# Designed miniproteins, single chains, continued (5): the designs that were tried, part 31

Each design is a single chain, and the fold is of that chain. pLDDT is the mean over its residues in the fold that is shown.

## One batch from the design tools (miniprotein)

Design m17050
Fold by ESMFold2-Fast:
Structure m17050 (fold): chain A 94 residues (1-94)
Amino acid sequence: MMSKEELLEKMRELIEELKTADEEEQKKILGEMKELLDYAVSNLSLEEFEELLKEVIGIVSREIAKASPEEAKKLTEVQEELLKYASELIKKKE
């Protein structure tokens, strides 16, 4: 089983992969990130899940600030999709 810290490290690796990803690779990476969120919501407490989400969004936001305009657009689209997906998972966690 993966800890919150292991999940965060995997998310960090996927965020780095996004910087060099083409459109097809971006969709695959986003899918992998969503799978990690599914695992996290099922295996972590709501508090730990929210902490993980906050850290992931913090990493993406910092990368957007340092990115080229093209990379920033890609990272922003991924961030918006992850926030939408995470919001739906939180609502379903009971």
Scores: mean pLDDT 82

Design m17051
Fold by ESMFold2-Fast:
Formats: C-alpha cells, sequence, structure tokens
Structure m17051 (fold): chain A 98 residues (1-98)
C-alpha cells in the first residue's frame, strides 16, 4: 500500500517537473484539476491516491522552479508523502521545529 503510493508520487513528481519546464500553464492547470478531484471525491482510497499525486505534482513543479533534477523531485515527493502517512515521523519532525 505505502510502496504503491510512494511510487505514484515519484512518477508524478518526474512528470510534473518535465511538464512545468515544457508548459508551465498546463502543469499548473493539471495540478489544479487534481486538487478539484480531491475535494469532490467521497472515496477514501481515491483520496489517498490523489494525495500522492498532488504531493508529486507540487514537488515536481517546485523542483523545476529551483532548477533541480527529476531525481531530487522524486526524493522530495517520497519524503513528504511518507511523513504525511507516518504519524510517528510527523511527531518527530514537529519536535525538531517547535
Amino acid sequence: HMEELLRLAEEKAREFLELYLEDRERAEEEARRLGERYENTEDPEERERLTAELVGAQAGMEAAKRGLSAEKAAEWARELLRLLFDPEALAAAKAAHA
């Protein structure tokens, strides 16, 4: 389950990095549509998949803005998604910051 979501986020991060560099407006539009689908779905399983896709899209676009590689975008997506689905890691991260 987690491995599947992490892979999806990685794929989306690479995809959105390339898309943003080629057509920024299209990348932003596709990310917006993912957000709209997240808001409108009532299926918890689809919400988890859309969360992975949204995390990937954001990591990819941010990496593109910073001139980073697809590999770095994928790493960011993995770390962010893992943190969101791991309450223990989330608590540790909060302790490090506040």
Scores: mean pLDDT 81

Design m17052
Fold by ESMFold2-Fast:
Structure m17052 (fold): chain A 62 residues (1-62)
Amino acid sequence: DSALAAARAVSNAIKGDYEGAKEALLRVPGVDEKRAEEAVQKMKEAGNDLTAISEAVAEAVR
């Protein structure tokens, strides 16, 4: 379920668990290593901005 994987990625990123966020994204069909790494980088740049974190995850799973 892509929605559940995306929710897990957001939750892990908010906690600062970028490894868990990347692993959750890789469980989404069509998300490769490069796409997951780009999303994690954007989430790191977002810091505590929940909207920016959510947008980075949404872009990765499209």
Scores: mean pLDDT 80

Design m17053
Fold by ESMFold2-Fast:
Structure m17053 (fold): chain A 62 residues (1-62)
Amino acid sequence: MKELKQKAINHMFRGLALLVEGDYEGALKSYELALEYLEKAGAPQEELDKVRELIKKVKEKI
């Protein structure tokens, strides 16, 4: 559980770094992995929705 949440956080930071560099496809993949780990960790719906919103915004850039 705790490890899955940490993996999600690490992928969120990777996604942010890639977004800043203009790698929208890389950012998307990182955020999708973060969402998967958050779902496995049983994160609250509000946290999942924030990541889904971020994924939506990144998809608009591709």
Scores: mean pLDDT 82

Design m17054
Fold by ESMFold2-Fast:
Structure m17054 (fold): chain A 100 residues (1-100)
Amino acid sequence: SAEELKEQQRKEIEILRETLVQAGVDVEGERISALLAILYDLDDVLEESLERLEKLTGPEEAQKFKAELDELRKQPDSVKKQRIVELAREAQAKIDAAKG
């Protein structure tokens, strides 16, 4: 059902976010979490991700990202998915740089 799918999606986002935080890419983790929340229509997850992002980056950067998300909401899911891929690549690059 749609409810079962949303519960599964919440759990997957939580695991992904926690994994990225443990890897030291907190900002990218919260940005990916927020985008996935928009893609899956999980307003509670989106609100929590934006609150955590504001604590990490400050209100100015968080507001800028929120404006980007508002524009992305108007776009097809393919564009949202592409942005998630870009953020995942940025996260991986930071993880690799920290190990080198």
Scores: mean pLDDT 86

Design m17055
Fold by ESMFold2-Fast:
Structure m17055 (fold): chain A 90 residues (1-90)
Amino acid sequence: SLEEQLRKTREQKRAEVDKLIDEFVKKYEEILEKMKTATPEERKQLAQELVDLINELKAKIDEIVTDPEEREKYLAEFRKKLREVQEKIS
């Protein structure tokens, strides 16, 4: 049915976004680990890489999730995970 097709499409998009967020978290943790031994100059470069990584993830989520309501839900989950990771470096 159309309802079943729409459900499967939503589940597929959710899985794609979840994978992107998980890959982001892994890369973000790798950058945080590098920051522990980084010079001030290297730390500035790594901070820029984090900003670029965040912007890339947001762009990819916007591309995959065209429904504004679902997009807002994923962005809220992303913001929560970002806060949790930011608290690790404070």
Scores: mean pLDDT 78

Design m17056
Fold by ESMFold2-Fast:
Structure m17056 (fold): chain A 64 residues (1-64)
Amino acid sequence: EEAYKAAEETAKELGLSPEVIEAVKRNIDAANELDPENPVTPEEAKSIARAAAIGERLGAQRRA
């Protein structure tokens, strides 16, 4: 699926761990389950991956 590929490629470009990449994929799946008539677009998938990257960076910085 194009959304899946876009999220995975964006996450890899941002240097996210495999664990975080799996979480991003699960978020895309959950969104598609909630509204199957309007599946996650590649652009939305990239945004989900970027949001996950920001969350990870903030979490790491907060732990010091």
Scores: mean pLDDT 73

Design m17057
Fold by ESMFold2-Fast:
Structure m17057 (fold): chain A 63 residues (1-63)
Amino acid sequence: SPEMEKTKAMMVAMADLVDRYVAERRALRAAGASQDEIDAQMARVAARMRRELARTRRRLDAA
């Protein structure tokens, strides 16, 4: 069903975002960033990813 395909696509998109979030945080720690710097950057990353997920949802809703 279209609803099942949309759900599957959203799950795949969310899994990709989680992997990218973990990788970005790991890279900041490896670069020697402070916890405050990591927290601030990850808040910005989370906000961008939330917008990316919202765009994906809108595209799927339009299809």
Scores: mean pLDDT 87

Design m17058
Fold by ESMFold2-Fast:
Structure m17058 (fold): chain A 84 residues (1-84)
Amino acid sequence: MLLSREEAIEIALEGIRVYKETGDQRAAFDVVVERLRERGVDESVARDMAGQVLRVVEENRDLPDEEIAELAGEAILEHQRRYG
């Protein structure tokens, strides 16, 4: 299973948008998990990656969505490198 940088950023962006629109951390988490699973990521790995995305969002709320998505996408790719 290999996510491209573009795919990781796209998935992170969708999660960020859900989180900012709803304020619901669980809804954002579930969207990221679903998108990762659609790309063939194992559920347990997808859940870990989604947790990293939400951590990055919480730490970087004042940045533009595109910048947060790049940081969160890098977190997904780093997790893939360590556990993929």
Scores: mean pLDDT 82

Design m17059
Fold by ESMFold2-Fast:
Structure m17059 (fold): chain A 96 residues (1-96)
Amino acid sequence: MTPTSLEEFKERVEGLYKLAQEARKRAEAGEPVSPRQEVLIESIEIIKKGIEEGKIEEGLREALRKEIRFLEPSASEEEIERRVEELLAQVREALA
């Protein structure tokens, strides 16, 4: 099974966030948004809020740690921790 690359994960988060921002701008302009776009906006807001409150950050950190370990099994715990913090910073930037 092919795991998602760390770069692909970042690209997916950035892509979803851009789509959610576009849909939100349309809604704020009084344009109709599809139910699917509304769900996407809500999902991104929930994720952002969970990261800000630390509720999702622990689960996301653990998932990222597992993914990095799978992609780079020879990496030290310190290197994995550094990459997790770097990716979380990139996710926060993409969602900001």
Scores: mean pLDDT 64

Design m17060
Fold by ESMFold2-Fast:
Structure m17060 (fold): chain A 73 residues (1-73)
Amino acid sequence: LETQIEEVKKQIEDLKKEYDDWSEKVAEHIKNTDLSEEEIAKIARDNVAKRQEYNAKISELETELKKLEEELK
């Protein structure tokens, strides 16, 4: 059970890192590419959608983590 809790914590950390890495690549693309304002606006909307997707996945894992911690008590 303790091992499972640690595994879920690592999954949450990995997802946060994946999002940070993705966000950094997008920021680099915007800086290095001469994009139109329309293209920048589209990327911004896609960023919001992607963040919501990752936040949802992280929230599900945090809920599972909470259940595992309650099982341990």
Scores: mean pLDDT 79

Design m17061
Fold by ESMFold2-Fast:
Structure m17061 (fold): chain A 73 residues (1-73)
Amino acid sequence: SAAEREEREELELGAGTYKAKELKEKISDEEELRKKLKEAHEEVRRLGETDPERVRELAEKAIEEAREIEEKE
């Protein structure tokens, strides 16, 4: 259904954000970071098709990480 599709997309975005923040700490080159972020987002989309529970776990970590970063900003 449309609702299930939207939920999957939100989880993929959340998991992508979590990976994006981890990559920012490890990669100082902005161009390389952009490339790796795109790759990570594509991996999360693929993972969502085969293991949606794992994507949900990553999304939950992204929410927690976002809270910590917001406190530091």
Scores: mean pLDDT 61

Design m17062
Fold by ESMFold2-Fast:
Structure m17062 (fold): chain A 67 residues (1-67)
Amino acid sequence: SIAEQDAALRAKLRQNLAAIRAEAAERIAAHPDDKRVQAQAQLLVGAQEGISDIADSVMSLVRQKEE
């Protein structure tokens, strides 16, 4: 069903985002004095979060179109 597909995809997106956040956190911790590296890692995480939010919104809209 669409609900099952939506739930499975959302779970996968959350797992992928968690992995990216963990890697970004390690990169930030490894470069405490590199403001540029830290800012770049934070921006990348924010961009990935934005992509996940857009994907969730699109999936919700598609489900609504089912009527």
Scores: mean pLDDT 73

Design m17063
Fold by ESMFold2-Fast:
Structure m17063 (fold): chain A 72 residues (1-72)
Amino acid sequence: SAEDVYRVVYDTALREGVPEEKARELGRLASELAAAGEDVGTIVSEVMQKGLELGVPPEAAERIALAVARAM
């Protein structure tokens, strides 16, 4: 579900050391895209880009984005 996608992205972001407010932004983006019926590849790409925009290091942004694929 979109809620499950939110939780996975949010929890993974927190584990990677992302501040709570930014982790919420990433989780919300992933959840909104999942609710809109976007495919896994699109959600992963968008979450990774948003993570980079928020200042998340590339390796961490990739791990956070790939958590979507593991949950779907």
Scores: mean pLDDT 86

Design m17064
Fold by ESMFold2-Fast:
Structure m17064 (fold): chain A 80 residues (1-80)
Amino acid sequence: LSAEAKALLREMAEALRAMDYDKLEALAAEIAATLSPATVQKIQQIITDITKEVVAANPDASEEELATLISDRLIERIDA
């Protein structure tokens, strides 16, 4: 991922942890407007895969717990 794509993903992870859905919607629109379709698809795949794994591993977790876990996994994936 480009530095710009990584920065936007990090902001999305932080917004998710804060449960700021308005900011998440704005960031998703910015990603779609500024990044290539291939990069957008790759970002969507990363988010989908992480969300699916976290939800499957934590079936009894609250919405707040899931938001924190998904956020942490996204940041880890960006920094890898």
Scores: mean pLDDT 81

Design m17065
Fold by ESMFold2-Fast:
Structure m17065 (fold): chain A 59 residues (1-59)
Amino acid sequence: SKEEVVARVKERFPDVPEEEIRRAVEEVLSQMPDADEDTIIALVERELRDRFPELVPAP
């Protein structure tokens, strides 16, 4: 679910505001509603890295 993805991303990047995480998750889900949770998380992390490179550094 959306809330599960938000929770998992927040646990990985606690310094990113929850509202920004939720917005990224909603945007990814709107584009890929049938994607696996791990795929959604990877895409959300990429989007957050583009917006907050200081809080979500490259792997």
Scores: mean pLDDT 78

Design m17066
Fold by ESMFold2-Fast:
Structure m17066 (fold): chain A 55 residues (1-55)
Amino acid sequence: SAQLDAVLAQMRRLVAERDRLIETETDPAELDKRLSEITAELAQLQAQLAALQAA
């Protein structure tokens, strides 16, 4: 489904961004802030994925 594909694509994008930040971000405060933001977004997308799979 288009919705499922969109959620999975967004999750892949965020995981790639997280991995890049861990490798490249040298400011620990900025790293922590951005990782927290990505973690929150991934949690929301995981909830959406679960809802779509339960339907």
Scores: mean pLDDT 85

Design m17067
Fold by ESMFold2-Fast:
Structure m17067 (fold): chain A 65 residues (1-65)
Amino acid sequence: RPQAVVDYLLLNYLWAKREGDEETMENYEALMDRYAADPEWAPYVAEGKKRLEEEFALWKKSLAA
């Protein structure tokens, strides 16, 4: 399922972002930009990024607790 593939890649991006791994983040950003340019994949990337922002915000709140 395309959404699951995109979500898995974005999860890896989130983990790299959490660890401050800039090289891995840049590699995943380039890959996501390629998928976002593809009309078949663009809706899945948009939905995945939306959830990624929510998950990252929740992770930040968990650190402050």
Scores: mean pLDDT 76

Design m17068
Fold by ESMFold2-Fast:
Structure m17068 (fold): chain A 69 residues (1-69)
Amino acid sequence: NLTNISNNANNLGNNSTNPNISKNANNVSKDADTLKDRYNAGELTPDQYNSGVDDLNSRVNNINNQNNN
């Protein structure tokens, strides 16, 4: 769910004390909003949208792993 990815990224960005984690998380949130807007505008196929969602989910998971160190 792209909304959950964006919300998780925003929570990381707002709650992380590490500025690099916060910056990267905020970038994921912005990219998620961009992906949604492009899909809603008809600029992406469903397969391209799903691939983008998978990429963003992987990015959030990587940031979460870094934040826990």
Scores: mean pLDDT 83

Design m17069
Fold by ESMFold2-Fast:
Structure m17069 (fold): chain A 90 residues (1-90)
Amino acid sequence: DPAEKLLEAAEKARQAILDGNVEEAIKYVKEMIEIGDKIKNPEAQRHLIAAVLLANSAIVALDMGNREEAERDAQGFVEEAKKAAEISKK
């Protein structure tokens, strides 16, 4: 299930951000994008777009040393990925 794989990738990206690992975070965000291309449900796609935007924001914040913003955005993109997974499983 691409939606379940998206959530797994999002959780790994969040953990990389919590660990302060920019390279690993970028790796898992790219994985989220690749998996997301396989999700065809329009409602799930809306949440995927939101997740990717928050993930890019989290990476930029982490790279700039803003850990509080990065961790907040990481929680946000995981919640959006969870919504995409839930909608796709319907």
Scores: mean pLDDT 83

Design m17070
Fold by ESMFold2-Fast:
Structure m17070 (fold): chain A 93 residues (1-93)
Amino acid sequence: NADKTLLEQFKEAIEEVKKNPSREKAERVYNLARVFEKLGLYGPAIEGYKAAIESGELTPEQVKDAYERLKKLGFEEEAEKAYSEALKRNPQL
């Protein structure tokens, strides 16, 4: 069904951003993570926010939003690790 199709596309998008990061791929993963969070699917949302931040391709505002969302969900240490990785790739964040 539609939910399964969206989840499979999301998993593929996460793998693509990890293998060959770009702003477009990172923003897509970030936007899909927000959709999953709105639907109450926190597991996929958490994984998406981590991958998007780790890419180093998000804007500072998007990084801040994703970080705060992970923190609110109890994943502050994971958010910090993802942000540290992003800073190695983009020190201007």
Scores: mean pLDDT 84

Design m17071
Fold by ESMFold2-Fast:
Structure m17071 (fold): chain A 78 residues (1-78)
Amino acid sequence: MSEEEKEEIIKRAVELAEQGKGGEAGMLVAVELERLTGVPMAEVLEEFGREYNRALAEGLSEAEAMRVAARKVLEKYG
């Protein structure tokens, strides 16, 4: 997966989170990673949830936590 593809997915996920659609944002990242890499969606969602909750616990906004979590799973699996 290219850096441009990763940034586009992150941008779309953050935009969904800013609209209060955080669940849809997480699903978007997991679906795109499964489609492009074959990694199981469930595995991506577990790692995504861990990183997202960690970022929230560190005081980041929902949109910033979404960006961090999306980037982490895209770097790990993409």
Scores: mean pLDDT 84

Design m17072
Fold by ESMFold2-Fast:
Structure m17072 (fold): chain A 87 residues (1-87)
Amino acid sequence: SATLEEIRELLEEALEALRAGDLERAVEILKETVRLAESDPSIPENFRRALRYLLEQAELALRTGDPRTVATTIALVERAIRDIEEM
């Protein structure tokens, strides 16, 4: 769907921001991603829930600056991109 393609592009942008250490930008992009997913009833609820969890982890990474939390957030974004490719 067009929404899934937009979500994928946003997730790839968030991944770039996370890898660059721009945690504030990554959180901003992930908030937009969650809002976009919530606006489209064709997006599976399980995937919307995964995106909300991803945002929570990104916000934790921003609050703590913990490199392990950043790495976990990166892995979750990469997984979300793969999940879209399997839809």
Scores: mean pLDDT 89

Design m17073
Fold by ESMFold2-Fast:
Structure m17073 (fold): chain A 88 residues (1-88)
Amino acid sequence: MPSVEEVLGEQVDRLLERYPDDPGIRELARRLRQIRDSDLSLDEKLQRTLALFQEAIDRHRDRPEIVAELEGMRDRIVEAYRREQEAL
């Protein structure tokens, strides 16, 4: 099973490929990578990641296609964190 870091990286790359010129998506990607590379606990990384997705969703509420992608990405990352916590 891929790690949370791998899932997050794949989802971020997909968003950047679909919306390369969106500054909000670029900032989200930068901050998500910063959290991934930090020494924070899995729970703290999850909480900060969820907060960043909520901010990004709120900023793009007029763009339903972007909101749908962000919600799907958030849900996949949450599932990956859940699986990683249950694996040990």
Scores: mean pLDDT 80

Design m17074
Fold by ESMFold2-Fast:
Structure m17074 (fold): chain A 82 residues (1-82)
Amino acid sequence: SAAQAAQARKEFEEVLEKMEEAEKRNREEKEKPDEEEVKKVEKEIKELLKTNKLPEVVAKLVARVLLGEVSITTVERALERV
């Protein structure tokens, strides 16, 4: 039990170091969004733009990001395509 606890702690420390390095790199590397999700949001933006101005569409998308329904990166990429 003590040997297993020591090994688990060492493995956990190695994982934490890798996670800290990954978080440091992730600050410079913007995650690439899922292409299918970007296309879905692009279609939604195009439909909303038929009846709404761009600032209103952006406000609706920001609300969805705040609700955790879509990532901000996906919205940014979709807006670049419209």
Scores: mean pLDDT 69

Design m17075
Fold by ESMFold2-Fast:
Structure m17075 (fold): chain A 68 residues (1-68)
Amino acid sequence: DRTVTRTFDAEAGQQTVIPLPGVPEGTEVTVKNNDTGKELRTRAGVEGNVVFIPPESGRYTATAVVPL
């Protein structure tokens, strides 16, 4: 398996697009709030782009594990 991660800053309620290069569409992505430790689950869209609306402002890390 291959792990792909990206850290980004986001504003509460604002739609954010996070590119995860090499992640297939439909791959499960865990988005973790680095300040609170809370995690949300979503899925990668076209070309690995994850569309995410954060519940609160802060620094987040998106992590995907791509099966080989």
Scores: mean pLDDT 80

Design m17076
Fold by ESMFold2-Fast:
Structure m17076 (fold): chain A 60 residues (1-60)
Amino acid sequence: MEELLEQFRKVLSRLTPEELEGLIARYEEWKKKYPQYKEFYDTFIELAREILREREAAAA
């Protein structure tokens, strides 16, 4: 899973803040529809939120 998270982090780092927010919203909806994958979606939502925060901090 570590390597999968690193690959996903690289992909997310190429997205705009607006695209990252859209991805988070999409995964929040998928958590409701597919609760069996909740922990998986939670992991990727947190990763996307971390990248969004890093980009906001770097822009300040």
Scores: mean pLDDT 77

Design m17077
Fold by ESMFold2-Fast:
Structure m17077 (fold): chain A 83 residues (1-83)
Amino acid sequence: MDQKRQVGEQQIQQQVTQVESELKSLGASDDLVKKAVDRLRELATKMLELGLKRGLSTDQLVQLVTQTGNAVLSEAKSELLKS
């Protein structure tokens, strides 16, 4: 349990870093970056907790967090294009 949680939390941090870096490289405002990071942390933490409760493997938890990060990044990029 604890090892899976640690790996999941590390993957959340990696996704946060990736989303922040990509949005900043595209010229996103600090407000948009913060909004995307906050949303990612909220959703990815909820997904990680659900995955742990359901007994998902470490690989499945990493994939779930990565998919959540990709979805948030896609939404933020769409919002940036409208701005």
Scores: mean pLDDT 85

Design m17078
Fold by ESMFold2-Fast:
Structure m17078 (fold): chain A 71 residues (1-71)
Amino acid sequence: SLAERKRYEEEGKEIVERGKLVIEVASETMRAFGEGFMRAKDKSLEESFRIGGEEGSRANREAEERAERER
């Protein structure tokens, strides 16, 4: 029906927009992880992963909050 077609079109648009946000969040998360990891590279490997993980998690939360504000 026409109503079903409109629903499918709206669903498809939502999927595309969600995909864009996922890529943006992932990109920012990976960048922050790498920067944190490099900051601690002269320490232990464990410390580098810890700092990278903390920076990545922070960037992930901030990017997701920004995406939510755009809704």
Scores: mean pLDDT 76

Design m17079
Fold by ESMFold2-Fast:
Structure m17079 (fold): chain A 65 residues (1-65)
Amino acid sequence: MNFLTVKALEDMTAAGSPPVKLKKGDEITLENPVFRSDGLIEGVLKETGIPVILDGSKVEVIGIE
């Protein structure tokens, strides 16, 4: 899969440089997503090119490509 679109279920901060603040209901698309066994999702934000790590339990998957 090349892209993953997720929706934030709560206000959260994705770990990155800089950190990415998300509000409940925000949708983001990740390029080259990796689902980790610890429940974290790694990827590159399609819009900004920033590598991020986010908590998979705090997001809803709404699109996979």
Scores: mean pLDDT 82

Design m17080
Fold by ESMFold2-Fast:
Formats: structure tokens, C-alpha cells, sequence
Structure m17080 (fold): chain A 100 residues (1-100)
């Protein structure tokens, strides 16, 4: 998949999740798969989009948001790009505070 096709797929999944909240868990699982399979250069951009969706989910579907945050914590532990790792850590801390 090209970087542009990957970005478009992620954006379409997020939009579908916002339109059909009942699909949020399936969409989150797919977003996590795409993030894990992405090239290092794409991961920061994808993490930004996914964390923006997580913030929206924290207000609309907190249970699915918590699941997404747990998956992002595991991704952060395995992340080799320091900028991406720091970004995920910072946004996770903010979202965890909002869900508490």
C-alpha cells in the first residue's frame, strides 16, 4: 500500500467510526493493524490521526477508547522512533487523565 493509500484508508476508517459508533471496536482493531504494519516514516502521521480519533472516542465511547489506549501503550513500548514514541506518550497521558 502506498503512503497516500494508507493515509486515505485510515481517514475513511475514522470517518466510518464517527458515523457508525457500533463499528468503533472493529475500526479501532483495523487502525491498530495499519499502525503496526506502517513504515517508520508514516507512523508519526498515523499516530496523530489515531490519537485524534481516540480523543473523540473518549467522549462518545469510553470503553472502546480505553481499549485503543491499551493497544497504543503496547505500540509505544515497541516503538523505535523516539519522536513518535514521545508523541504517543504525551497524548496518552492527556487522554488517560480525561478518562479518569
Amino acid sequence: MSPLELLDEVMELINEGKKNPEKSEEIVKRLIELLRKSEEEDRLTLAHLILTYARWLSKTNPEVAKYLLEELREIRKEEKDEETKEFISKELDKLEAELS
Scores: mean pLDDT 81

Design m17081
Fold by ESMFold2-Fast:
Structure m17081 (fold): chain A 86 residues (1-86)
Amino acid sequence: SAIEELEKLKEKIAEGVFNRDAELVEEAAKEAAKLLRELGFEEEAEKVEEYGKKAAKALREGDIRAAAEEAAKVVEVLDKVIEELK
């Protein structure tokens, strides 16, 4: 289901931040944005892409706090969409 896919992508984003894997964070955010667009959540998709890109950039720059803050914004957007799909 779309909910299961979004939950899996949230887990990948958290894993990427924990492991300092900027590529995993960026890829998972892009996959989430694509799925959100397919579901009709265009504005949310744009936010997820923007926050995911910022989180990945912060990880590459060694700013773990900024990366966690931007990743949390991605998770917040995904949680709102998951709630709407229930």
Scores: mean pLDDT 89

Design m17082
Fold by ESMFold2-Fast:
Structure m17082 (fold): chain A 68 residues (1-68)
Amino acid sequence: KTYKQLVTFPEPVPLEEIEKILADYPEVKVEQLSEKTYLLTSTDSEVLARAQLALKGAFPGAVFGKTE
């Protein structure tokens, strides 16, 4: 099973900054959908939740939505 998490930032964030923050979570796939929106994908929901917390810590204004 694959888990997906949408992240929307209040300001544009480059992919390199996202990859730097998620360096401890290499099993999470990051896909840029727009300058402010990224899709995180993993087969492990716990790892995905930890990646989400790491991004929220670095970008407190980040909003997280769930996808199918």
Scores: mean pLDDT 79

Design m17083
Fold by ESMFold2-Fast:
Structure m17083 (fold): chain A 57 residues (1-57)
Amino acid sequence: SMEERLRQEFAYFDQLLAEAVKSGKIDPSEAAEIRRRFAETLTARYGMRALVDELLG
């Protein structure tokens, strides 16, 4: 389903973002903001904006 694809795409990005924090490339507060913006952009692209809070929680 499109929702399943969206969740997989977000999970992959979230993993890459966590690795960037671990390696010291970005700070945790910057990562949180990037994560939020990506969730908003991704859910908007798929027409599933109601999922933003679920993906971020």
Scores: mean pLDDT 86

Design m17084
Fold by ESMFold2-Fast:
Structure m17084 (fold): chain A 86 residues (1-86)
Amino acid sequence: SEAARRAALEAIAERLAAGTLTPAEADAAIALLEEVAATSDLDPQEAAALERLLAFYRALRAGKEAARAFLVSLGWDPAAVEARLA
């Protein structure tokens, strides 16, 4: 259901915020988010949030420099970016 997909996205966002994701979990998160994008009827705000999450995880998989550049492009404070990528 749409509610179950939203719950899955929230769980991924919570783990991302906690800084507990490994590279393997980032791969799993990308696969899940791509499936949600392909199969979910999302409103424009939800679609934008999902695309931003996908972009972040893809940047994280490409390496810390790409992830740093992505977070800076979103207006993140440099100290917060370094704390997240430590």
Scores: mean pLDDT 68

Design m17085
Fold by ESMFold2-Fast:
Structure m17085 (fold): chain A 68 residues (1-68)
Amino acid sequence: HMSREEVLEEAYREFRKTYEDALAAGLSPEQARLLAFKKAIEVLEKHGLSDTEIALLVREIAERLQAE
C-alpha cells in the first residue's frame, strides 16, 4: 500500500516528466501543462483514488507548481 504522500510524489514526478518531454517535443507551455495534468490524473486513478481525492491532489500539484 502506497501512502497518500508517495502517490502524490509519483503523480508529481510523472507531471514534471510529461511536461518537460512535451516542451522538448515542441508543444506550447499551455499544451504541455494540460497533457501533464492528464498524466498525473491517470497515475492517481491507477492507484484507486476517489474523484474527491484526485481533485485535492491535483490542487496540491498546482500549488507546488505555483511555489516554483
Scores: mean pLDDT 81

Design m17086
Fold by ESMFold2-Fast:
Structure m17086 (fold): chain A 93 residues (1-93)
Amino acid sequence: APSEAEVVDEFMAEVRRLVEEAIAAGLTPEAIRAFAERAMALFERYRPQLSEAVRRAALEGLQRIVRALHDRAPAEEVLELVEATGERLRAAV
């Protein structure tokens, strides 16, 4: 079985891909909803491999990312938030 750190890295790489797809789609309300739904489905797939602290940090990070996308933050700012979220999850491992 992978370590929790490896699981976190894989999860965050997939979150980053979903964020890049939402940005490429032009951050329409539909694209942001699709991101939120896909990100939550992704979280539920990884959830059994994550500790409670990492799960909380992941949900908080995803909520912040969804908010930034909704507020149409610059792509660079959203991607920096994804990186900061990954660092927070790694700190919770």
Scores: mean pLDDT 88

